# Designs tried in a protein design run: designed miniproteins, single chains, continued (4). Part 88

Each design is a single chain, and the fold is of that chain. pLDDT is the mean over its residues in the fold that is shown.

## One batch from the design tools (miniprotein)

Design m15262
Fold by ESMFold2-Fast:
Structure m15262 (fold): chain A 63 residues (1-63)
Amino acid sequence: YVGYIAEAVKDYGPTREDDLPLRKGDKVLILEVLDDDEVLARLLSSGDEGVVPKKYLKIIGKA
């Protein structure tokens, strides 16, 4: 799913330094798949980058 746009399905608070905080409805670009559970993403509204669990994201289309 690298290069896809995803939407946050719920709020995500950071648990680690490298995490990307999200609010429900935020749109992100998936930059890298890190493992089975996590991606590196960029928040489209701010340009901030960080780690997000896949379970917080719904794929909505390719960028």
Scores: mean pLDDT 82

Design m15263
Fold by ESMFold2-Fast:
Formats: structure tokens, sequence, C-alpha cells
Structure m15263 (fold): chain A 63 residues (1-63)
């Protein structure tokens, strides 16, 4: 059980790192609004996946 919780937390951290990288790329593409919005959308998607992983980890801790 503890190992699965640790893996979920690590997965959340990886998604947070990817989200930060997409935000950085959006900044570099700031002259192209459509590209910038696409990268922001990807960052938000990874943030959502990170939150879901953290919620699953919390649910396992309270079982």
Amino acid sequence: LKKKIEELRRKAEEHQQLAREYVKQAGEKSSDREETLRYIGEALRHIGESIEALLEARKLEEE
C-alpha cells in the first residue's frame, strides 16, 4: 500500500514538472497566440492529472 501511494505522489510530481516545462515553452512562443494557448492547455492538462494522482493517493491513505 505505502509503495503505491509513493508511486502516485511521484507520478504527480512528474506531471507538475511537465506542466512547468509547457508553461516555459508557452512563454517562448508568446509571439504566436494560438501556439501559446495550445501549450497552456497542455500545462493545465498535466496539472489536472497531477491533482487526480494526489487525490487517489489520499484515498488510499484513508482506507
Scores: mean pLDDT 79

Design m15264
Fold by ESMFold2-Fast:
Structure m15264 (fold): chain A 68 residues (1-68)
Amino acid sequence: GHMEELLAKLAELKARELAKELAEKYGGSSVEVRRVSETVFEGIVVAGDETYVVRVDGKTGKIEVEKL
């Protein structure tokens, strides 16, 4: 529905924003954003030998950051 499209767009923008901030903080060389579900997006940052994932859920507002 229209609301789900809005939540998806906001989640994508937030994941991209946070991934960019992580890249700046850790000297990341690449940033990508992927859609995991209708309203969940992951920003992926590669910084040297480390990978960071920021996950944003547009429905719940939950934000998680993990180091792989």
Scores: mean pLDDT 83

Design m15265
Fold by ESMFold2-Fast:
Structure m15265 (fold): chain A 75 residues (1-75)
Amino acid sequence: MEEKKKELEELFERAVQAINEGRPDEAIRLADEASKLVDELYEKGEITPEEARRLYARVTALYLDAVGVEIEKEL
């Protein structure tokens, strides 16, 4: 369980770095992996509903940030 939580934090960290480096496509892919891992942890009862809500909020924030960078690149 703790190893998967560490993987999740690493995915978030990599996604933030990708956004900061102007790589929104990579950030979106990493956010997708993080979202899938959160789903698995929640369905298995490995995290509480409160933890899941907090993690989903982080995933959503990453998607919004990545989409924002992508829109600016298209302008």
Scores: mean pLDDT 79

Design m15266
Fold by ESMFold2-Fast:
Structure m15266 (fold): chain A 65 residues (1-65)
Amino acid sequence: SALERARELLARAEELYKAGDIEEAKKQVAEAERLLKLAAAQGAPQAELDALAARLRELMKKLGL
């Protein structure tokens, strides 16, 4: 599902950020954000959307996005 793919990409982006691969982390964040919006449009549970969106926002702040 789009929600599962968004979660996988966000986890990958978090690992890339820890590894110092900032440019690749930013690319994964952009795709995770796109998939999270798609998951919301597809009626994914609000609690799961909110939790993933909070993680995404935190990583975006660390990346200067």
Scores: mean pLDDT 86

Design m15267
Fold by ESMFold2-Fast:
Structure m15267 (fold): chain A 60 residues (1-60)
Amino acid sequence: MTADQLVVQAQQALNQGDYEKAKELAQQALSLDPSNKVAKQILSEALKKLGKDEEAKKAG
């Protein structure tokens, strides 16, 4: 398993709206390759989406 392979899976999770899975996969990619710019971008985006979703969850 490579960081690049995990990045592809994380990107697919983002496209499906599964932000928690995208975060997990991006974190795994960064554990294998901390300098992977794409993994950092995916993680940042997933965290931003999750922050917004957490606010919605507090209302319910």
Scores: mean pLDDT 77

Design m15268
Fold by ESMFold2-Fast:
Structure m15268 (fold): chain A 70 residues (1-70)
Amino acid sequence: STLEERIFAVLRAMIHGREAARGREPRALRSREDVIAALRALGYTDAQIAAIEAAIRASFAEAEAAEAAA
């Protein structure tokens, strides 16, 4: 899987987890646009969405660096 696909999967899981905690049916998240729309519906700003994506990306980069060092 690409890095973008892995980031997207984490975002989907986060959204579904928050919706499940609120007793809501999981929405279909088929595109990056669906994910952004869902995050906006949860009250996140575009700047916060970018920060979340950056944090997930940094987490994967750290994991890859640790794996390469092992």
Scores: mean pLDDT 77

Design m15269
Fold by ESMFold2-Fast:
Structure m15269 (fold): chain A 67 residues (1-67)
Amino acid sequence: EVLSEEELEREVRLSLALMQISIAKRAGDLEEALEILKRAIEEFKDDPEAVKLFEEEKKKVEEELKE
């Protein structure tokens, strides 16, 4: 399998976004995690699998913020 330059860039950005979200959540910075998630959803809006992943995480963060 050969990754195109666009696919490689997308994969790297996806991994970085997930890492940043995980770090923010572990730090207890739920507002930062939510901000990163909103940006990721907009950036990956044409990737339904990525959007689904970020939307699920966003719901979890929003539930934590309600406490």
Scores: mean pLDDT 78

Design m15270
Fold by ESMFold2-Fast:
Structure m15270 (fold): chain A 56 residues (1-56)
Amino acid sequence: MVEELIKKAAEAARAGNWEEFLEYVKQLEKEIAAIPDKEEAQRLAAKAQEALAAAM
């Protein structure tokens, strides 16, 4: 679930665990790229970017 990955990545960023953060970001990119609906993929990508920027 993309939202769960965003949450985990944000938690890793807040904890300063950059290795876990990068792993979750990589998985997020893979999951978003696999979404058949390009508009939904773009919406989730924007949401992920905003949430992760706020956590950093």
Scores: mean pLDDT 80

Design m15271
Fold by ESMFold2-Fast:
Structure m15271 (fold): chain A 81 residues (1-81)
Amino acid sequence: DVEKLKERIAELEKRLAADPRDAEAWAGLGALYKKLGKEEEAAEYLEKAAELLAEEAERAGFSREEAEALAEAAREYYLAA
């Protein structure tokens, strides 16, 4: 249901207005925009999520290479779903 997808998008946008570093919310927006057929916007949101996830992984003690690999795997997962 496209209308329900739009409602979920609005809720995630509200979350991002409160916390623009919410990587899960960025990833959620990417997945929902993909379901709406907006592939370019979906890719942009997923790239933002991947960037934030890489930053958090580095802060958690992963190497930059490991953090980038984890972020890329997450991006591919959301694009495939």
Scores: mean pLDDT 78

Design m15272
Fold by ESMFold2-Fast:
Structure m15272 (fold): chain A 73 residues (1-73)
Amino acid sequence: SKELIEREIKINKEDIERLKKEIKDPELLEKLKELEERLKEIESKEEPDMKEVIEISVEVGVLQLKLAVEKVF
């Protein structure tokens, strides 16, 4: 549903903003900015595709795991 897609976009935006405050690694920040721009492109579509939103969610999750490694090591 459109409502579910809009909710997932909002969650991804909130996660990206949180990660931007915590990530110090330049390569991870570059990837995060790439995901932020891609999410903006998806949101700008008249009918955003849930598959594309979920793909962003997966990549954001991977960055969270990489951040956890960065903080420990």
Scores: mean pLDDT 82

Design m15273
Fold by ESMFold2-Fast:
Structure m15273 (fold): chain A 61 residues (1-61)
Amino acid sequence: MAAAERLAAANGWAPAEGTALIRAGFAAVEAALKSRGETLTEFGVGGSGTPTRTVPASEFR
């Protein structure tokens, strides 16, 4: 998260705003994945704060 926090600061985003923007992006990604018959879970973005990418196996297809 340190790198993500610095990136957000460099782009003028507050950490909370960065999280909100990422969550908004999820809706678009989820719709795209559904069009391919795949499911999306929150890939470590939500509450954890650590960029541990919890991707479903379907993302590797």
Scores: mean pLDDT 52

Design m15274
Fold by ESMFold2-Fast:
Structure m15274 (fold): chain A 70 residues (1-70)
Amino acid sequence: MMPYIASDEVLMKILKEIEEWAKENGITNKIAISVALFFAMFEMTQSGEPVSEEEALERAKEVLEKREKE
């Protein structure tokens, strides 16, 4: 299997944080949440460098905010 940069624990924390952040900000579009999570995971695997939990969350939030504005 291809190596991934983040541990399972980090991925679970990112998912929970994105879902909670979306709920707190009134974002109910589950597709947008899923796209944000997918983008964060994709960036973590494609960059080839360790991505911090905070950096992954920030990228996911940016995608989610952009999707909401559409």
Scores: mean pLDDT 64

Design m15275
Fold by ESMFold2-Fast:
Structure m15275 (fold): chain A 85 residues (1-85)
Amino acid sequence: MKALVLAPSVSRALPVALLLKQQGYEVTIEIVSSVEEARQALEENKDADIVVVIGPKELYDAAVELGYKPLQPYVPGSPVILTKE
């Protein structure tokens, strides 16, 4: 299974990415600072089964817009997991 981690920095993405790799996911990390960058990262990684968002709510909203379904509500400062199906 493939996972995409959207984060503002490598230091915030890396612990989540390592955990997902240990669980058997093929993990891609995309460092994004804007909704535009998040949309581009999501489009380039549309084969991802799971997206983890670390950052502002607009990144979460971008993933929802592209068809990912949240497994939990958005919480500021916490990783939020969304699934494709």
Scores: mean pLDDT 83

Design m15276
Fold by ESMFold2-Fast:
Formats: C-alpha cells, structure tokens, sequence
Structure m15276 (fold): chain A 96 residues (1-96)
C-alpha cells in the first residue's frame, strides 16, 4: 500500500496542473528558441534550466503512472505531450 499511495499522491498533484504545465512548456520552448537565435546565452541558460526541471518533474509523474493501473489515460497523454515538446525544443536549439 505505501508505495502505491506515494505514486497516487504524485500523480494526483499533477492532474490539476497538467494543462498549465503544457502551456508553460510551449511558452518556454518558444522563448528558448528565440534566445538561441538571438545569441542571448544568459536568457537561454535560464530557460533551459527551467525546462530541464519541468522535464524531470513530468518524467517522475509518468513513472508514477506506470505503477498505477487506474491512472487516467488523458493525463498520461498530456504528460507525454509535455515531455515530447521539451525534447523537440532541445533538439531545435542544438541545431542552431
């Protein structure tokens, strides 16, 4: 019970925030790409740090969801969308 309870608590903390996290990720990725194009390394470094934090947080939520057979598929799909968006953003920055 203790480990499943912990995973449930983690996932429950993300359910009300997932739409906000998706919007934050979109905005941060756009700002990071713009900073990279403009050679603004200071802004880019700050945004990359924030995106990395968000990526780790979302990855934790997805790992928790793997251990919960009742995890809502819509929530999992949105968390995966946030993760992919950040990965694609980093890939674009590396290409500049």
Amino acid sequence: MSLEELYQEILDSFAPRVDELLEQAKKLVEEAIEAAKNGDKETLSRIVARLSGLYLEVSLALEAARHLPTAPQELIDKLEEVKKLIEEGFKKIDSL
Scores: mean pLDDT 83

Design m15277
Fold by ESMFold2-Fast:
Formats: sequence, C-alpha cells, structure tokens
Structure m15277 (fold): chain A 92 residues (1-92)
Amino acid sequence: MSKEELLRKVIALTLAGIGALLEGNDDEVSRIAEELLKVMKEAIEQGHYEVAAFAARQLLRLAEMSGNEKVRKIAEEAVKLARDAGVEVPLP
C-alpha cells in the first residue's frame, strides 16, 4: 500500500472518530481506534514511519477527547509500537 493511501486512511479514520465522539458513540470510537492501530501497524511494516507517527498522534488525541479506557489502551499500544520501531511521536 502506498504512503499516500495509508495517510488518507489515517485522515479518514480520524475524521470518522471525531464524528463518533460528537455523537457520543463510544463503541464506534473504539472500533475506529482499532482500525487506526491496524493502519499504523501496516505503515510500520512498510517503513512509512511518518504515517505511523501521525496515526499514533491521532490515537492519543482520540483517547484524550473520548476519556474512553479502551481507546486509551489502544493509544498506549500505538505509542509503544512506535517507540519499539524507533519512531519518534511528537506529543501535542
């Protein structure tokens, strides 16, 4: 998958996650967070580390905005995966 395709997926999922947050749909926010983590793993496997860092940042934002424990755990897994891969994730 191209860097541009992965980046578009991260952006689309982030917008969908914000939409679900505005609707108060915690189950959908959690599902979207799991999809973002999956895209991040694909980005790491393909060496697209900037996309992986961007995905991890969006997961951290969704965790902070939602207050959802499941989303928080997914974001923590994403940050750990980035660090293990040597990817720096700028904190907001």
Scores: mean pLDDT 84

Design m15278
Fold by ESMFold2-Fast:
Structure m15278 (fold): chain A 78 residues (1-78)
Amino acid sequence: DDVERARRLLREARELARELRTPLDPLRLIGIALRAIGIRLDAEKLLKETTDPEAIELAQEALREADRVLAEVRRRLA
């Protein structure tokens, strides 16, 4: 189910965003970045495979959320 796959990716991306609200050492930030990259790749793959409008919307939101997480990690490591 593409919708359930997309919902899982969005939940995972939002979990990473919540983790960023806590104090984190650089190694934990790198771990979050790697997980966000994984979500981004999975969301991009799903967007290429699915024709379900709900799955497309959720996967695009997961991609945007993962990109925000990556931007915040880059800011903190700069």
Scores: mean pLDDT 88

Design m15279
Fold by ESMFold2-Fast:
Structure m15279 (fold): chain A 75 residues (1-75)
Amino acid sequence: LKKVADLLRKAAKYAKEGNTEKAKKLLEEAAKQAKKLGYDSVADAINKIAKLTETDPELAASQAQVIADYLEKLA
């Protein structure tokens, strides 16, 4: 879970910096890691955020931070 949270925080940083390509790749990697750990609903949420990086990178960054905070509380 902590590794997924770290990937989400890095993705949020790149999205805020305007590097939407790097942000999207990090979100896709975070989703793959979440799914591998059995958190399919979390992976689905992260994949929706990855799509948001193309239309609203600030909202995508905010949502990624919220999921990261939630996952860190579970770990």
Scores: mean pLDDT 83

Design m15280
Fold by ESMFold2-Fast:
Structure m15280 (fold): chain A 90 residues (1-90)
Amino acid sequence: SEREKLEREIERLREELEELTKELEKLEEEKKKAEEELKEKDPEKYEEIKKKILEKEIELGVRMVELAVRITVLRRELERLRRREEEERE
């Protein structure tokens, strides 16, 4: 049914969002390691790595926002479909 298709799509997008969240956490850990290892010893190298990590964080953030918006739209469609099904049963 259309409702089951929407529910499955929402679940898939949630799983993708969880994977991107884990990637973001890994980048935060890489940033901390670079700060600990390079900030005092090689500040120039630290700034380069920090910039590269920031660029990746921005790319992940954009994809996460796109997924969150799509999940919200599909949840609204699912709620509308549920209301129609309940109206037909009453």
Scores: mean pLDDT 84

Design m15281
Fold by ESMFold2-Fast:
Structure m15281 (fold): chain A 71 residues (1-71)
Amino acid sequence: METIEREEEAEKPEVEALAQAALAAARAAGDEESAALLQRALESGDALGMLLALAVLASLDPAVRAAIEAA
């Protein structure tokens, strides 16, 4: 049981790293709206919320998309 949860948790740090990279890219691009959404997702600690934010922002912000594709 915990082994399955640990497998999902192992992907969580990678999602957090992607969200942090996307946040840095959005801030560098001057996109405060995308940066604020990514910061909120990171603060929530919800991996699904972070993935959804990354997916939405990748379609809206080329800087976020580039950061995700580079990872």
Scores: mean pLDDT 72

Design m15282
Fold by ESMFold2-Fast:
Structure m15282 (fold): chain A 65 residues (1-65)
Amino acid sequence: DEELEKIKKAVQKIADEVELTPEQIELLYKISEAIYNKDLEKAKEYLEKLGKLSEKIKEILEKEL
């Protein structure tokens, strides 16, 4: 639950601070679905993939997680 809240906060910061490409938007939808299903493993997997697509996103993830 604490970890889910951190993931939600990281996703919100990414949406607020980063101009997202269509590929990044697709990954955010997958992360949101994983969060809804409480699948922390899948949520983290998609977040890691998202971080590889953008240094700014990676920095946000490192700070929030």
Scores: mean pLDDT 81

Design m15283
Fold by ESMFold2-Fast:
Structure m15283 (fold): chain A 70 residues (1-70)
Amino acid sequence: MEEAREELEKLSPEEQLKAAEYLEKLAEYYRKKAEEAEAAGDLEKAKEFEEAAREAEELAELARELAEEK
């Protein structure tokens, strides 16, 4: 996570916006997977996907903030 944040800071504002869009889609994908796992009774996988979605959302917010900073 820390390493990914540092990589985002090295990107141009345009690339940071693209990264934010990608990460938002990735978070949506993981939330969908978490719902599927929960419906299947696999609470362990559901938590893993929820954590992945949370990380993607956090990185997406950071990427948007970095792009808007300049």
Scores: mean pLDDT 79

Design m15284
Fold by ESMFold2-Fast:
Structure m15284 (fold): chain A 81 residues (1-81)
Amino acid sequence: MELAEKGLELAEEGVRLAREGKGVEAAKLGKEGAELGLEAVKKADKKDLPLAIGAALAGIGAAFEGGLVGGEEAKKLAEEA
């Protein structure tokens, strides 16, 4: 699941950036990770669905952490995830 794996990598980087106080960057990466995870869910076989769903949820979580740390721009990006 290359889309799910890439989405998860972006989500992990987003969480790292949020913990460094880079909320806008974290929200952007979280949103991208969530979008890739959702595309993976659309294309996933039954066996790959848990990984795809996990990537989408991780991306959403990273975007929300970014939104909590950043200002209005980060919050808007988190709401789009």
Scores: mean pLDDT 79

Design m15285
Fold by ESMFold2-Fast:
Structure m15285 (fold): chain A 76 residues (1-76)
Amino acid sequence: MKSLREVLDEVVRLMQEAARAYLAGDVARADALIDEAFKLLDEAMKVASPEDQKVLEKLREEMLEAERLMREMAAA
């Protein structure tokens, strides 16, 4: 069973890899990495305590904003 810390670390790693893919012009790979990060977050939310769910919800909002910024960079 993954700890909250392990989930946070994996999500951050996936989002960093997605950002690198966008910078390389590989939008399809970036989208796949972002999708994997959101799926990992959703799975963690299903088993998280109410306190941990609040942390994961904030992370989800931050991830959505990061995705928007990355898509803006890819569109420019």
Scores: mean pLDDT 81

Design m15286
Fold by ESMFold2-Fast:
Structure m15286 (fold): chain A 63 residues (1-63)
Amino acid sequence: MKGDIVVATEDFEALTSRELTLKKGDILEVLKVENENWWYVKNLKTGEEGYVPASYLKVIGKK
């Protein structure tokens, strides 16, 4: 959960400034789990942060 390294399994387009646009294959760190559907993540390539649907993410590593 928090501190997990995840990969985006599909593209996702942000609709609001609180959300983060994902490209398939993006590597992200989970900063906060708000609920089962939305995770707050940081893109490790860009440093951008935002909410994304948890269903678009796959855990690939733990801290």
Scores: mean pLDDT 81

Design m15287
Fold by ESMFold2-Fast:
Structure m15287 (fold): chain A 105 residues (1-105)
Amino acid sequence: KEEELLEYAKEAVERGDIFFPEYLLAQAMKDKDYETAIKIAEAILEVDPENARAYVWLGEAYYKMGKYDEAIKWYQKALEINPNNQRAKDGLEKALKAKGKKSPF
């Protein structure tokens, strides 16, 4: 079930289709299945390691799980790739505030 989902996601990204894996990831997030969302984002990154959006989604999934250090790490990685990614900036500020730290922006 989960393994088949990841296989389809990897095959889609390898064919240049990021839309379907991103759709599956969004559905996993809505279902609060953050482990599946993380695995889909990781599958995207195995094919496209410079995909800033996949790093943002890793940050969001870890944030929803209360893993704020991991969320901060992935939002920062997204901003290294795309410094203008507003979603990554917003996510980083939210994760830093959750840890009682001030945003560097």
Scores: mean pLDDT 80

Design m15288
Fold by ESMFold2-Fast:
Structure m15288 (fold): chain A 62 residues (1-62)
Amino acid sequence: MLSEEELELEIEIAMLRMKIAVVKIEAKNGKISEEEARREIARLEREIAELERRLEELRREQ
């Protein structure tokens, strides 16, 4: 059973993954530059990695 904190982190990770998908669509449609999209995606991927690390730490405490 997931704790409330684990669920919140999983939801945040899912939301960030959805943001990456939106950024890719916006780049494809020419709303943002390819370089800008790469920078945004890199930032979002770093945020996901931090949240995944926190999730692992919470799971290791149990």
Scores: mean pLDDT 83

Design m15289
Fold by ESMFold2-Fast:
Structure m15289 (fold): chain A 74 residues (1-74)
Amino acid sequence: SMEEIRRRVEELTKGLSDPDPAVRLQAALELARIAREHPEAITEETVEALKDAALNDPDPRVRGAAIKALEAIR
């Protein structure tokens, strides 16, 4: 359901701040997929978290994944 997708988006948004870069990368990649498939599930909080990750994440792979997620958001 849309409610389940939105709960997943909230969990993944928290994952963008995880101490483990693998968790942050997975969160950004999955948010990019959800942004393409269910753009209505993406929140303003998620957009701000992705912008922060794209600019400030120490891992360049996480930054790149966050940029791709933002490109998928309309």
Scores: mean pLDDT 88

Design m15291
Fold by ESMFold2-Fast:
Structure m15291 (fold): chain A 93 residues (1-93)
Amino acid sequence: MAEELEPDDPLLLTFKAMQALNEGKYDEALKYAEEALQRAPDHPLSLIVLARVYEQKGEYEKALEYARKALELNPDNSLVRAVYKEIEEKYKK
């Protein structure tokens, strides 16, 4: 569906953020994830990516805040729970 593949689509922006995060491009990942969240504030995947970016930047308080928001939206999602636990463990160490 071509119209759903616009460059600023929240899902596409979230994928770009995940790609940048995996490549160690944390500032680019942050930009895409924040843009995705701006377009869909309740999108759990965008919140997870933001949490992971802040985790990699050492901003564990912000990382935990975004992971907690994602967990509140999807408490039984295994990916959300895994990311929250990983960030929480790093924050405690």
Scores: mean pLDDT 76

Design m15292
Fold by ESMFold2-Fast:
Structure m15292 (fold): chain A 59 residues (1-59)
Amino acid sequence: DEEFLEKLDEKIKELEEKIEEIKKKLEKDPNDKEAWLELEELEGLRALLEAVKSYLEKK
């Protein structure tokens, strides 16, 4: 379903934006342990959603 893929793409984009914000925070404060943990979590979620999208697009 095209609508489902569009929603999935929006979610991936949202995660990518959050990841970039965290990366910028870490550039300014590399000792922010909480930010490192958040980065790992968001990158994991993005990878999962990208894998799902790729699977659905290829069928």
Scores: mean pLDDT 80

Design m15293
Fold by ESMFold2-Fast:
Structure m15293 (fold): chain A 64 residues (1-64)
Amino acid sequence: SMEKKIEEILKKFEKKLKEAKTLEERGEIINELLKTLKSLDEESRLKLGKRFVKILKEEEEKKK
């Protein structure tokens, strides 16, 4: 199902983001996510993008 694919992608990127120690590594992960988003349909892109923005925001808030 599409939801299962979205969760799998999110889990993969969230794990990579948690393991990233530098801004450079983080940027590489974001670039891979953007590439993945471009390969998905509009509805899936919206769902995945919204969830990823939430993850990024939480990580930024924890560091400030």
Scores: mean pLDDT 74

Design m15294
Fold by ESMFold2-Fast:
Structure m15294 (fold): chain A 103 residues (1-103)
Amino acid sequence: SVEDFREKLLEISRLYVEAQRALDAGDEEKTRELIKKIVELAREFLKDYESRLSPDLVDRVRAALQEVEKAIEEKAPPETLLANVSRLVDELVRAYQEILARA
């Protein structure tokens, strides 16, 4: 449902705020663990809602997710990881807006 979509997006947003707070506290390990949880939730989100999104939005979300995953593998700085997660969240918000328009 649209509400289930919203709840998952809010969970991702909450984890993003927690990751920013962890980074501000100098806890890079916690920041990376929270970002990994965001990636897992975003993958689950795509699996659940891919059939309800336009192919363009699926590709955009998938590309943003892959950028976060690559940055994790390449051990990018936490600030870079958070910037990539911010872009992923923006694409997920766009996906939510499309689901709302079709509801």
Scores: mean pLDDT 85

Design m15295
Fold by ESMFold2-Fast:
Structure m15295 (fold): chain A 79 residues (1-79)
Amino acid sequence: MQLTEEERKLLLEFAKKMQDVIDKALAEGKTPEQIREEIKKLYEEFLKKHPDLSPEAKQRLKQLYDSLIAEAEERIAAR
């Protein structure tokens, strides 16, 4: 099933918000644990606000979440 226009826009918005949170947390010198907590909170809040997302959109959101956490952990390790 193809994602709707609205679902694509929501995924892009989520990605941007997650990157902004990661960049800010890294600039503030937060620990990996603190960054994971902030990312998890944002992900849970996003799911709560958008319960009508299709299963495919939810799966892609989870993949994006996992990828952004991995990127954040790599950037912290490179400090």
Scores: mean pLDDT 79

Design m15296
Fold by ESMFold2-Fast:
Structure m15296 (fold): chain A 100 residues (1-100)
Amino acid sequence: SMEEEFIEEVEKILKEAREKAIETRDPGEFQKARAEIEKLAEKYKASEEVKQALLGYMTAMEAEMQYFVRNNVPDEEADKVLEKGIEDTKKVLRELLEKE
């Protein structure tokens, strides 16, 4: 479905951002991903509710990565938290799209 294609493209962007953020230890990778998510939301004509939810999760992941860098959290622990964040994002996105 178009909904599943949207979720899959969101997941791809988030997984790439996670990988790059861990490799570079740069929270700015989530700012770049945010721009891609905004373009993707426009392409799929996502509702304002879906768009704002996604952007909120992107902001949260950026803040978490800032914390990990500042506090010298090991990559393995940071990666696990970001992985959970992506799975939580996917779950909420599915719930919002099923509501529409």
Scores: mean pLDDT 86

Design m15297
Fold by ESMFold2-Fast:
Structure m15297 (fold): chain A 101 residues (1-101)
Amino acid sequence: DPEKEIEELLKKAEEYLDNAKTPEDIDKALSYLFKAETILADHEPSPEQAERYREVLDRLIELLKKEPSVSDEILERLEFLRRYTGPTEERRKKLIEEKNK
């Protein structure tokens, strides 16, 4: 069930962000967000799911901007994903292709 999987993945990302004490917690939140994005490539998100995905992205971007060791490439990728929320199916496919590079 893609809707249930997205819901559970977003909840996990939010859980790690709410309790973020280490860089590893942020990495876990990123992992769950990217897993949710992969499912969203094959499943049209509800407006609520799209909003929650964007909120998790915004929280991750703000946390990572405060970390001097985070690469600009990661931040650029997250900003691209933020723009992706609500785009066409073609844009979802492009994001999957970029993950495989």
Scores: mean pLDDT 70

